# Ledger of designs, part 58: designed miniproteins, single chains, continued (5)

Each design is a single chain, and the fold is of that chain. pLDDT is the mean over its residues in the fold that is shown.

## One batch from the design tools (miniprotein)

Design m18007
Fold by ESMFold2-Fast:
Structure m18007 (fold): chain A 69 residues (1-69)
Amino acid sequence: GIDSLQQDIQQLDARIAELDKKIAEIQKQLAKNPNDRKLQLELQILEGVRALLRGMRNFLLSLLERQKS
């Protein structure tokens, strides 16, 4: 139902916020050592995961909007 979708969206928002913090920390480390291939790979992986979570959030929002209409 609507309540379940709202809870799922809130959980995704929390996970995205945590991921944003991790990405910011890796970006700070890369600013100090821009040629660190391990940090570059970790950043790419985390950005990919964030894109996936944002896609899921957008999908759940579209379902929620359809139920309210």
Scores: mean pLDDT 86

Design m18008
Fold by ESMFold2-Fast:
Structure m18008 (fold): chain A 96 residues (1-96)
Amino acid sequence: SKKEELDELVSRKAKELLELAKELEKKYGIEKPSPSIEEASEKQKEAAEEVQREGERKAEEIREEAEKVEELSEGEIELYAGTVESIGRMLGWLLL
């Protein structure tokens, strides 16, 4: 039950990050990723940094909730938190 609640929390935080990435694409007028990081505009870099920061913040929220689940090892807690952090990094890279 508590593991199912964590799976739902991870899913919700992942959806929030995806929606943030879409909002930043609209806000900064990012229609397609740049062919290279060097060609990325300052606005694209700012959007990428924002998504990555939100991913880290949401990962910390998940870590705190996962720590409350007695059955989880430190590695499993880090897997739940790291999944959301990785999604934030991936979405950030896709904005570049």
Scores: mean pLDDT 78

Design m18009
Fold by ESMFold2-Fast:
Structure m18009 (fold): chain A 91 residues (1-91)
Amino acid sequence: MTEEVAREDARRLIDSARSFVDSLPEILKEIESLPPSEKKRRQAAIFSAGGILEAAISFVLSQLPEDSPLVEPLREALEEVREAKKKILEL
């Protein structure tokens, strides 16, 4: 991909990761309030969404120059998404 496309993808992924992490407390409350069958289905769906986001961030990180100012924010976003996934698994 071009460097500019990678930068645009990086910005969108940082925003997506922040939205995902910021919504996590409400999502966890929602899941905990659901019947057991729906709880497991919702937990799996949210965990999968986090996995897709993690994979996308890792891919874009591989496409950016090492000195890009977006590398560190993306690494931070990646770690926050990984932590969020762990919290979802602990439900």
Scores: mean pLDDT 84

Design m18010
Fold by ESMFold2-Fast:
Structure m18010 (fold): chain A 77 residues (1-77)
Amino acid sequence: TDLREQANQKLSKAVKYAIEGDEKGMKEALEELKSLPIVESAEIKVEKTADSITVTAKITWKDGSVQEATSVTPLPK
């Protein structure tokens, strides 16, 4: 199985927990992600407004390349 695919699955899990406000689940998923031999670092930034939650997820791979994605989730009004 592709290790980058596994990393992206763990990143998706961390982003899901971040959107849900589950800080413990997010941290555990990030630890799983960082335990992979191809991952140098991983971080999630969460910005909340009255109308939305913006989650920016970043992986720095051990080869020096960077993957970054931003998701915007509207909040119930």
Scores: mean pLDDT 80

Design m18011
Fold by ESMFold2-Fast:
Structure m18011 (fold): chain A 83 residues (1-83)
Amino acid sequence: MFSREERLKMIELAGKIALIVYETLLKKGVPEEEALKKAQEVRDLFMETAQKYGIEAGIKAVLEYLKKEEPEAAKEVEKYLAE
């Protein structure tokens, strides 16, 4: 059962991860609609996995997905999480 603090942290992480993915794709010249869709998909993957299996599992699932589909975005998310 997640505390209010853990839920807030989960929401904050989801938003930040989505923003990093969105900005990274825009810098690569991906159209805004595609960048937004990918950011939303990554946010939803994180939230669904984190709610069921915990925040660490959510992070792992997102990074595995991004390493396969959008390696540059995976790198930027890893940099954020390391600091």
Scores: mean pLDDT 84

Design m18012
Fold by ESMFold2-Fast:
Structure m18012 (fold): chain A 57 residues (1-57)
Amino acid sequence: SREDIIEYLTTIPGVGEKLAERIIDAGVKSVEELKSLSVEELQKIPGIGRGIARHIV
């Protein structure tokens, strides 16, 4: 759910609720989908650097 995605993302240093919402708005529907994305794809979202992207996948 949206809540599961936010909860997972906010465990990552540097990711707050606003950035988590931005990731969801970019089309992410589940934590499983999030973890299937490449580091490069995640870095296209404003506010996500390589370190955050690597921590997600």
Scores: mean pLDDT 79

Design m18013
Fold by ESMFold2-Fast:
Structure m18013 (fold): chain A 87 residues (1-87)
Amino acid sequence: MAAFVAHLEAVLAKLEEEIKELEKTILAKTDDERVKELLKEIRELLRETRAAVRAAGAAGDLAAAEQAMRDFLERVSKLMKEIVSLL
């Protein structure tokens, strides 16, 4: 379990790097307050998902850890679509 949770945490860390690069690119194009709000929601969601993956790992619930990752990707996709619609 610990090795799998560490792998998911590494995936989240890579996604955090990609999100930071994307945030810099977006903020170079716009100072829209709604876009800034949505980017903040993505960062908060990343933090929540990391905590959920760790909690599931501590409980030995592999399925819960995987589900937390799936929910994260779905929610980030929706937030990103809204950001793109504002650009």
Scores: mean pLDDT 81

Design m18014
Fold by ESMFold2-Fast:
Structure m18014 (fold): chain A 80 residues (1-80)
Amino acid sequence: MSIEELKEKIRETVLEMADLAAREIHLFIERDGLRKEDPNNPENQKKIEELDAEMDRIRGRIAELDAEYQKLVKELKEKQ
C-alpha cells in the first residue's frame, strides 16, 4: 500500500468506527429507557436482550476495526 492509500484506509476505518459508536449510543439510550419504564415487563426484557445482542455485535465489529486501525497506523509510521 502507498502512504496515500494507507491514509485513506485509516480515514475510512475511523469513520466506520465513529458511525458504529454513534449506533451503540442510540441503542444504549433505548435500552436504558426500557429498563426505567418497566423492568418487570417480559416484553421489555425481551427487547433489552435483543438490544444487548445488537450492542455486542457492534462492539465486536468496533474491536475488529480497532485492530485494523492499529495495523494501518503501525504500517504508516514504519513508512514515514
Scores: mean pLDDT 84

Design m18015
Fold by ESMFold2-Fast:
Formats: structure tokens, C-alpha cells, sequence
Structure m18015 (fold): chain A 125 residues (1-125)
């Protein structure tokens, strides 16, 4: 059973991800509305994939990835950051150094789902 944690400040967005991603066999989907809740859940769940909206309350998406990696140093967790197009080059460079998949918004959900499925394959490897 794979575990996906979605971090987004919108409960409607979290519900949509839960409904759509739960259709994938052997996947359990969890949601967090802020950085603090995400950090608690990653320690409890040890998720295989973490999807972070860069507009979340409590930290930047990059800072949250760095903190999660400090708490889960021995895991192969794959990170996906959802950000608006036009992110600063410094943020994109840091994401690349951290091995994070950056996805510009808006993105059709079908395309995002393809990226998530590839992330699950990497987490399994």
C-alpha cells in the first residue's frame, strides 16, 4: 500500500485529490492544510509521495521539503511542488538540488495524475 500526502490550504482541493487519487489501486491518500499538520503526518505516515502547494500557510514549499527530509532521512519519499508559473530561478535551482518535481499551475488533473503515478514508481524503486 502506497501513501500519498497532499498539502494544500484548500479543503475542496484536498477532497478532489482524495477522490481522484483513491481510484489508484494500492494507494491511501491523506491531506494536510498547513506546514505544521504536514510535518506531524509525515512522521506518523512516512508517505511515499508528498504533493505540496507552494501557497500553503506556515512555510514555503521548499522549506517544508527540507524540513521533511531532516525528519525522514532514511526514506525514498518523492516530492512534487505545485507552484505558479514564473517562480524565481533561485527556487527552481533549489528544487533541482533537492530532487523535487516542480509542476507549474494551472495543470489539467489528468497530467498531474500522470506525474503522480511516475513519482509512485520512483518511490517503489
Amino acid sequence: MYKILVVDGSPEVLLKYHEELSKIPDVEVYGAMNAESALRLVEELKPDVVIIDMSIPGASGIELVEEIRKRLPDTKTVFILLGRSGLKPEVLEKAKELGVIVVPKPIPFEKLKEIILEALKKAKS
Scores: mean pLDDT 80

Design m18016
Fold by ESMFold2-Fast:
Structure m18016 (fold): chain A 66 residues (1-66)
Amino acid sequence: MEKEYRDRLLRERSRERDLDAFLDRLRREGAPQSLIDQVEVSIDVARKLREIGDEIDRELAERRAK
């Protein structure tokens, strides 16, 4: 189920490399392309959120250094 795969990815978000490995395994196991697409989007969103978090942290550090 899509929800099950999404929940599993969220649990492994602290190990982004493991999420990529999980996606590769889904492809090898013949998971539906629609599910693979959703997982890829979820990983991409997680990376974008991390980038935003890093940018915010950098801005806050700069403001504190004034």
Scores: mean pLDDT 67

Design m18017
Fold by ESMFold2-Fast:
Structure m18017 (fold): chain A 66 residues (1-66)
Amino acid sequence: MKSVEEILEEAKKRIDELFSSISDPQQLRQEILKIFSETYSQVEELEGPETASVVVQQLADYVASK
């Protein structure tokens, strides 16, 4: 089973791949939102919804820093 840190790092890598491969801003946004949803669900299963919200916020901050 992956740790919360591993889930976050994998989500960041997936986002990096999306930024490298998708030129359409609308499609990029939709794919990023899917990663946010998947990350929330994975973290919620492990640590609960409060931690999941914090992790998704960190992921959103990462995307904003790109």
Scores: mean pLDDT 83

Design m18018
Fold by ESMFold2-Fast:
Structure m18018 (fold): chain A 133 residues (1-133)
Amino acid sequence: MDSLLELLKKAVEKAKETIDLLESGAPRQEVIEKLRELNKILEEARDKARADPSVPRSVILAVEQAAEVTKLIIELAEKGANRDYLIDIVKELQKALEHLIRYLETGDPAELEKAKQELANAYLKARFLLDSL
């Protein structure tokens, strides 16, 4: 079974793959399937974080928020949201996951705060765009 850190690194790679598909003009269904793979990894990371008593609550909440943001991005993609807006939101999610990984590797609380800020930004962008569709 992958560690939390390994799952988060896999999530970053799936976010990058999603951005590549969006930028290359890949079919909508291919983008949605890649986002579903990303969401599955983040839900696995969430469950692993919740089961590990050594994982701080703040990390569990950040992983839960990342999974929630990914669900909103899937709904946006299914509703035909503009690809440039999807790219922007997925890039914010990728940055948040990269900051969370650095926090787990270094223990630097500034990295956790950056992850929280990027997740909040991604959530608000996704929510406002969804309400405009």
Scores: mean pLDDT 90

Design m18019
Fold by ESMFold2-Fast:
Structure m18019 (fold): chain A 88 residues (1-88)
Amino acid sequence: KPVTLVKESEPKTLKEGEVVTVTFEIEFEEEVKNAKVTLEALDTETGEVTVLKEETVDLPKGKNTITFTFTAPKSGTYIFRVTVKGEA
């Protein structure tokens, strides 16, 4: 069964050089195999998307916690996004 899951943070206004820690909690009913996990920051003012991390991994059933840090390259309003594409 193909799985595509996208989870986004609320928009956050950051100053240039500001460091934020972002945590996503995702619960899966079944193991997601060969899951491509993409972590992105979207600048809502410019529409620019920065890929922070890409990984292909099997994700276990149940609660998964994904945590990362982001340093704002410029002042703006950012949405952080995790995308999971795989097979359950």
Scores: mean pLDDT 82

Design m18020
Fold by ESMFold2-Fast:
Structure m18020 (fold): chain A 78 residues (1-78)
Amino acid sequence: SSELDSLSLEELKKLASTLSENSFREVFTSYGISPTIPGESYSADAVDLSGETRVDRLIKTKGVEVLKKAIEEALRRE
């Protein structure tokens, strides 16, 4: 949305951390972001063995514009 275009990267990460684990998991796995450890929490603030969040991995693989799209899609599932 146009509101997401006004947010900084840190604000986008904060917004992602407010998403339910179910909405976050469904959308981010559809973009190819899987859990790194079996049984690990799929929350937006969980870090993998390299210290990266799933949000960081999405940015590295697909960029910030796809992150905005993913957050928008997850918010629609709330």
Scores: mean pLDDT 74

Design m18021
Fold by ESMFold2-Fast:
Structure m18021 (fold): chain A 61 residues (1-61)
Amino acid sequence: MSREERMIQNLVAMVRELAAANPNMSRENLLHIMTDFIRKHVPEEWREAALAAVRATLAEL
């Protein structure tokens, strides 16, 4: 697994954990939190793929 793939998998896990811990939080608010996290902590070249993975994960919830 590449460093990018590992980071994206960790972000997906974080989204699932955050959603489970905050069952009353809207998907829009979860997406906003994750978008801000990605902007601050994910390299620019991986951000589009990371955001796509987070959006896909939230759509399954």
Scores: mean pLDDT 83

Design m18022
Fold by ESMFold2-Fast:
Formats: sequence, structure tokens, C-alpha cells
Structure m18022 (fold): chain A 105 residues (1-105)
Amino acid sequence: DEERKEIEEEAKKYIAELEKAGVKQSVIEFVKELVETVLKNLDKPEEEKEAALREVIAKMKEEDLLDLLEARARRALERGLVTPAEAEELMARGRALVAELKAKL
């Protein structure tokens, strides 16, 4: 109950930030689908939660995943949470993870 509300509120906040950053609609819809998948599987074992999330991620285009990573890095930079060098490192690691995920799925 409380966890569900916290997830819904954080998701709304995050989606609003992505929309403000001009992230494309397909990425916004993907984030909404991830949130819905988490909420539907809240009471399930961790393995089932991970499987459901991986299935959603597998359906997303590589370019959309990269756009999401770029939006996150840009937001962290704008908030002063990371330096430009740290943001580049986060993007490099994110790109490697996306490539690995898409190659394995």
C-alpha cells in the first residue's frame, strides 16, 4: 500500500521531468510501462519481478534506451549532482550496458 503510493508519486515526478527535458513520447510511454509492470508485480518474488522488467526492456528500441540515459545524465548535470566528466562516464557505462542487454536478449 505505502510502497505502491511512493512508486506512483516518484514515477509521476520522474515522468514530468522527462517531459520537461523534451524526451520523446516513446520513451515516456516506456517509463509508464515499466512503472505499471513494477506495480503489477509488487507482491511477487524478486525473480518474477526481474523477469517481468527484463521483458519490458527487451521490447524497447536501443535508441529509446539511449535517449533515456542521455536525459538522466543531462538532468544530473543541470542539478549539479555530477560534473561533465562524470556525466560522460555515466553515459559510456550506460551505452555499454544497453548494448550488452540487447545482445543477450
Scores: mean pLDDT 73

Design m18023
Fold by ESMFold2-Fast:
Structure m18023 (fold): chain A 66 residues (1-66)
Amino acid sequence: MKERALEVAREALERLAQGVELAKQGVTELPEEEIERARELEREFNELRHLLEEEELKELLEEARK
């Protein structure tokens, strides 16, 4: 479970970083498929937040940021 949670967190952070970079370059229109995937990742992350204690989630996020 935690390994999958770490993978999801890393992918979410990586996509957020890419989105920020594209926004800085003036790209504001994303394909609907990318928006839908971002929503799915948000839902999965919310489920993980509910399943994990705050301390475990904090450790997961710290490790995902590496």
Scores: mean pLDDT 65

Design m18024
Fold by ESMFold2-Fast:
Structure m18024 (fold): chain A 67 residues (1-67)
Amino acid sequence: ALTAEDVAALEAYIAAYRADPNSPAIDPRAEQLVLRYITLHPERAAEVQAALRAGDLARLVALLSET
C-alpha cells in the first residue's frame, strides 16, 4: 500500500502537470510509484494510465491507495 508521502508526491506531480503541461516537473518518486504499481498489477495498467492522461488526481489516489 502507498504511504501519505507517496500520495503527496503524486499530488505534486499532477499539480505541476496541470499548472504547466508544457514543462512538467517529473518527481522521480511519483514516477517510480506509478511504474512499480503497474509492474506489480499489469492488469490495472490501462486504468492507471487513463487516470494519468485525464489528470484526475482523485482517481489516481483512489486507484493507488486501493486496499
Scores: mean pLDDT 70

Design m18025
Fold by ESMFold2-Fast:
Structure m18025 (fold): chain A 89 residues (1-89)
Amino acid sequence: SEAERRRKIAERVLEQLKKVSGFDEIISPEQREEIFEALERGDLERAAEIITDAVLAKYPELEPYREQLFERVLGLLEQMVAEAEKELA
């Protein structure tokens, strides 16, 4: 089903995010659940927002680069989703 495919994409993307250095140190379990739910519904902007906010909470000195960080995170998520979709084709 489409719902099952969406969930599998979200699972693969979250596994790739966990491999990113510092993800487990920056992202709380509650935030991981919110990211998963955003990914499952295809809301990549919300997932990128949660990750960006978490990074800036730990590294406030990066606040001047919020927009650049958000765009970089969003681009990474879009790439991970595309790779997961290709594998599940």
Scores: mean pLDDT 86

Design m18026
Fold by ESMFold2-Fast:
Structure m18026 (fold): chain A 88 residues (1-88)
Amino acid sequence: SPNVHSYNRMRGMYRRNMSRYNSMVNSTSPTMSSYMGRMSSFRRNGNSSGFGRYNSRYSSVMSTVSSVWSRMNGVRSRMTRTRNRVRS
């Protein structure tokens, strides 16, 4: 079935994209935790300038992670539609 061959190709792409996503999440999590820690410290010390700087950096990382997560969900959604076509 053409749909089965399409699904198997998508499954390969999903596995590769999931591996990339997991690597990115694992690599960015310590950086995000570090930024959160610095933000909390600056907030406690009343340093609004330091807080703002790390808040901007944290938001930038969050935007990048959100973009990657959206791309991964796009692949997952396409796989679900293809799987439903094969099973229906």
Scores: mean pLDDT 77

Design m18027
Fold by ESMFold2-Fast:
Structure m18027 (fold): chain A 88 residues (1-88)
Amino acid sequence: MERLQRAAYMAGLLLAIEHSPEEAERLAEEFERAARENLEEAEAQGFSREELEAVVEAFREGVREGQALSPEEQAAAKAAIEAEMRAA
């Protein structure tokens, strides 16, 4: 669970860094809508609603934090995420 939340948070950060604020918000809405539409199916497969909600919240938190970063902080955050992805 925590691993999925971290991945969602990093995805939200990257989305906010790589897109305009308007585009990032639109894409975040698309992601949340898709996640909500699949909640009942995921619950039927044995995933808890609480776990899925936590992943969605982590993603949205990543977008919010990414949008609040200065350009220098955004560059540093992107480099850190890319380093984690290379290490995996």
Scores: mean pLDDT 75

Design m18028
Fold by ESMFold2-Fast:
Structure m18028 (fold): chain A 88 residues (1-88)
Amino acid sequence: SERERMIAEYQELRDEYEELIREIVERKENNLPAPPEEEIKRALEVVRRIADLLLEYAKKNAEEAGLDVEEIEKKLAEEMKKVEELFK
């Protein structure tokens, strides 16, 4: 169904976002050599862009896909704050 396709598209984008955050967190937690500062900044820009796309998708398809936009916005903001704090 159209609703199932929209949910699947959202979930795929969400999974990509969570995988990027997981990679960043695991690298930091395991004290692996930090990539060059430029690469870290680029990764954070990509994460922010995907978060913006997730929120835009949720807003456009909320009623059809049954997505809670306010909860998604809150969760993305909390996750982004945690990632940014790792690089302070």
Scores: mean pLDDT 73

Design m18029
Fold by ESMFold2-Fast:
Structure m18029 (fold): chain A 92 residues (1-92)
Amino acid sequence: SSAHREAIIAAIEASDLPEDVKAALKEGLALEPPEELLQLIEQARTEPEDLRAVALALRLLSRPEVDWRQVGAVLMELPVELVAPVLQALVP
């Protein structure tokens, strides 16, 4: 858990996302994602491996309102190797 969280924080800090978004993502790491967002993760897992990060990012961004703290909670549910690709796909 500690090593996993530190790896995600490092990926957030290394991303090209705005500083306020990075802060909200880090706050979200302590939260539990709502069931609807867990379903988005599960749906992305049905995509080919090379498309999973982009598919998840697009689904998170296509919501009526993007809650960056909830997106942070989602990152904690992902394998570490998907975190940086998802963050890259979330950059405006």
Scores: mean pLDDT 84

Design m18030
Fold by ESMFold2-Fast:
Structure m18030 (fold): chain A 80 residues (1-80)
Amino acid sequence: SKLKAFLERVIDSVEKVLKTANDSSAKTELDNLVGYIKAVAEKDKAIAEEGIERLKQIGDKLPKKRSLIEEAVKEVEEFL
């Protein structure tokens, strides 16, 4: 799916930013990603759910950003 491949690429870009960003910049990046995943969920909920699982895995890899990532995950899961 082109939509799935596009979302995966966006999440890859966000992961790269989160590795070096301060908390304020990380929050802005995650808020934008949340908006994107919500828009994807309105078209294809299964693709959005795969994106959420990927974001959870990124939280496990980035303990310093875990709390911000968990907030973003919760917001998207509560929307679904």
Scores: mean pLDDT 86

Design m18031
Fold by ESMFold2-Fast:
Structure m18031 (fold): chain A 64 residues (1-64)
Amino acid sequence: GKIILSEEEKETIERIKKEHPELSDASAYALALAERDESLTDEEELMEIIREINEAEKKVEEKK
């Protein structure tokens, strides 16, 4: 089915992509949904999660 994004979710995705353009759209979207559901207020924790995902994607590229 089609999913509709809220303005806040789109802003979060854009912010994540600006900070970490190497992340896939799927990873950025998943983080945006997690942020909304968990109501994370600490930007440091969110950035740490983003960083870990980015490192994982980099390792996948390096293994290839």
Scores: mean pLDDT 63

Design m18032
Fold by ESMFold2-Fast:
Structure m18032 (fold): chain A 55 residues (1-55)
Amino acid sequence: SEAEKRRAMLELGVASGTLPIDEASAISRQLAEWLKTHSNDEVVAKIRALIAELK
């Protein structure tokens, strides 16, 4: 759902807040491309995977 996507995006923002600028920019570019070409469910799954990688 749109609400789940928005929540996941906020969680990703918190998780990535301590990353170097270049790594944060790479994640932002990847997410922007996924937002253009994938469903809300696919985007949520991608965000969850990215959050797991950042820990």
Scores: mean pLDDT 75

Design m18033
Fold by ESMFold2-Fast:
Structure m18033 (fold): chain A 64 residues (1-64)
Amino acid sequence: MKEVTVTVTITYEDKDGKKHTVTKVVKSKDLEEAKVEAIRETMKTTLELTAEGNKIVSVEVKVE
């Protein structure tokens, strides 16, 4: 199987109402491993952003 790329795009709004985007890229030959790592990175990033007073607007996941 070819290498799988999972791209997670997190859009958040800061306390001043400005929108920002953070992108996380996970690559693996195992699709399930790539999914688990993408979930882990998403949870970590959204928790950190929320703790800093940001509001999560959307989370988009793309698998290629």
Scores: mean pLDDT 81

Design m18034
Fold by ESMFold2-Fast:
Structure m18034 (fold): chain A 75 residues (1-75)
Amino acid sequence: DNGVIQLYSQVISTVRQSFSDGLSPQQATQQITQVAQQYGQRFGVDSSTTQQIIQTGVTMYNLSIQTGQVVPPPR
């Protein structure tokens, strides 16, 4: 689904931006959630898929903090 791909891209961009901005894990989680909910609605992505993408983004951010560099999303 094109909408899922677009949402995923927006969330990954938000993760990278949050890391670059030096946000705390809580602030990053709030930004990722807000962006995913907004774009999920715009792209017609269901709530379950949107929540999975949020979890992926949050996991990516937390791993990036642990390693000191932006970690690519899991496949």
Scores: mean pLDDT 81

Design m18035
Fold by ESMFold2-Fast:
Order: structure tokens, then C-alpha cells, then sequence
Structure m18035 (fold): chain A 77 residues (1-77)
């Protein structure tokens, strides 16, 4: 289990808008439900996601699609 409020705070510090931070928290909840034995800390996961999100932003018109692509790539890692 992770703190949703702490995750939103860290995401905002990484440059995410409030809307994108909320959406990222929703996707993180799904990720942890599917991967309960994840060895990565919340901070490490959010840093990896921020890098991937920035990578996909110029390839899409919708920030949500960039975040979804970031999570799909992150899950494959």
C-alpha cells in the first residue's frame, strides 16, 4: 500500500499537472494490485515514469495517452 497524497505531491514536484497526477495515482493503484511484490520504491517508480512520460509527450496530442504509454513501457521493464 502507498500514500496517494504523497504520490500526488511527488508527481507535482516532477512537473505533472494536478489532473495528470490524479490519473497517474489511478494507474499506480492498478500497477500495485497487479504487482504486489514490486521491489521498487514509490520514489523510484515515479522517477522512472516521469522520464518515460517526457519521452512520449512529443509523440501524442493527449497527455493521458503519453502517461498510458509510459506505464506500458514501465511494466515491460
Amino acid sequence: MFSEEKARELLRRLGFSDEMADYAVELLKKYFEENPNSKKSLEEILQDLAVLYTKYLPEVDDEREALEKAFEEFKKS
Scores: mean pLDDT 78

Design m18036
Fold by ESMFold2-Fast:
Structure m18036 (fold): chain A 72 residues (1-72)
Amino acid sequence: LEERLAALKEEYERHKDDEEKRREVALRAGALLLESLGLSREEAERFARAILEGDEAGREEGRAAVAEALAA
């Protein structure tokens, strides 16, 4: 996990002038982190997308779901 996250961080830094690529890398990193916390790949991708790309309500819903999963 940590090694994969470090690689994604390096990829993110390499594309500092490419917002679309950075957003894609951030989404992958978020999904990877959520999977490591016990969410399924499908749930992790859904919540990472809601947090990064959703409106205010979607971001709050995603954060609440992650907090609930972490508390379990």
Scores: mean pLDDT 68

Design m18037
Fold by ESMFold2-Fast:
Formats: C-alpha cells, structure tokens, sequence
Structure m18037 (fold): chain A 94 residues (1-94)
C-alpha cells in the first residue's frame, strides 16, 4: 500500500521537477544532464514519500489518507528539487 502511493507521488514529483527545470533552468548549464537529474529526483521522491507515509501512518493514524498523500508529496518535491542541486554544487567544488 505505502509503496504504491510512494510510486504515484514520485511520478508526480518527477513531472513537476521536469516542468520547473524546463521553465526556469534550461538556460543554465549543469554537470548533470536533464535525464540524470530527473532519475535522481524520482529516486529521492520515492524514498522520501515512502518514509513520510510510513511515519504519518504510525504517528497520525487518524489523519485522512488524502492529507497524508499531500504532506508526502510536498516533502518529496522539496527534497527532489534541493538534493540534485546540492549534489551538482558538490561535484563542481571538487
């Protein structure tokens, strides 16, 4: 159950990250290609969404599923956007 929801959230996050990169970041060069960035974003989103959903299910069992999904999506999107950029900067510094 949680894994299926995490996959759904990860797909949505990947689409949103792609959209934002095309709108705001296409003019800027990056060490990582667009496809590599999206693959990493999807992986981060899946791991984050799964963790958040598991914790919310244990800590807040009475919370509606739709609200848990919203929180997981927001956290996954935040991590997916921040982590690829941080890794890119670390590679540039080395």
Amino acid sequence: MVEELAEEIAEKVEEEVRKRMLEDGEALSSIMSLEETLEEARKIAYETAKKVLEELTEKEPEMPLEEKKKIAYEEALKKAIEEPRKKDLEELAK
Scores: mean pLDDT 72

Design m18038
Fold by ESMFold2-Fast:
Structure m18038 (fold): chain A 70 residues (1-70)
Amino acid sequence: MSAAELAGLHDLVEAVKQEDEEGARKALESLLANGVPAEKIVAALEAALPDLSERGRAIARELIEEARKR
């Protein structure tokens, strides 16, 4: 895994933790555009679920479904 891939996954998780839906969507699209597999993005979001607020979990679940459609 590249440093850029790790940074992108970190940015995605932090945006979701901060309930920043727009920032999280931007991070997701950037990761997908850079060829990060949907399975890795989903795994990172699922691993973060226990540490998220109720709204953060709702955002994460929506992004998981969007990643699965790609």
Scores: mean pLDDT 82

Design m18039
Fold by ESMFold2-Fast:
Structure m18039 (fold): chain A 80 residues (1-80)
Amino acid sequence: SLAERAAEAARRHVQALLDAGDWAAAEAAVAQAREDLERAPAYLESLGLSPEEKERALAAARAAAEAAEEVLAAARAREA
């Protein structure tokens, strides 16, 4: 699904930044995913999408934000 692909992409992106030792970039990527989710309803409304397409896109944005958060939280827990 679109949500599964979005979550996988977000996990890989944040993990790659952490693997490179770039914690600031990883935190920024998570903050950006949260901001994208916050702005998603207004942005999607502007695109003239069907209700079904809007629901799928919003679910994908949510899945990406949650996956990014989870990767960063797990990494922080390992460092504590």
Scores: mean pLDDT 86

Design m18040
Fold by ESMFold2-Fast:
Structure m18040 (fold): chain A 97 residues (1-97)
Amino acid sequence: DKGKELLEAARAGDLEKVKEILENAEDPGKLLLARDEEGRTALHLAMEAGHLEVAQYLIDKAEELGVEEILQARDKEGKSALDLLLESGVIDTLKPL
């Protein structure tokens, strides 16, 4: 299942694998909207893991393919990809005060 491969590659921060999967997909827009058991997309997983280059690629691809709803998509807990980025602490790693 290419959707599961995309989700795993995004979580791992494997930008080259993410590109390979989407470039070889019959419907890359459908893969961008694929969700795991928690309702998370590839963008959610990249943001949660702090893989900003993968996240940017996914955002650019979603805009190119007209599936910008991925930016507004919420998981089963009502969290967007941006919410997960903020919760990951990536932005807070240099925030002592």
Scores: mean pLDDT 77

Design m18041
Fold by ESMFold2-Fast:
Structure m18041 (fold): chain A 67 residues (1-67)
Amino acid sequence: DEIEELTKLLLDEDLEVRLEAAKKLGGLAKTRSDEIIDPFIEALRKVPEEEREKLIEAFYEGLEENK
C-alpha cells in the first residue's frame, strides 16, 4: 500500500527523503486522512525532535496543494 510505503520513508536516514514522504502523505490525507494521521504521528515520535516541525510543515504543504 502506498501509505505504508510512504510511512516507512518518514523514518529514512535522509532528511530530504523524509520531507518528500511527508509532503506526499499530506496530499493523500485530503481523501484518506483517517488512514494517514495515526501512522504519521507515530513516525514523528521516532524522528529527531528538531526535524518534527519540518516534517509537519511538509505534510501541510502537501495537504494544501491545489487549495
Scores: mean pLDDT 78

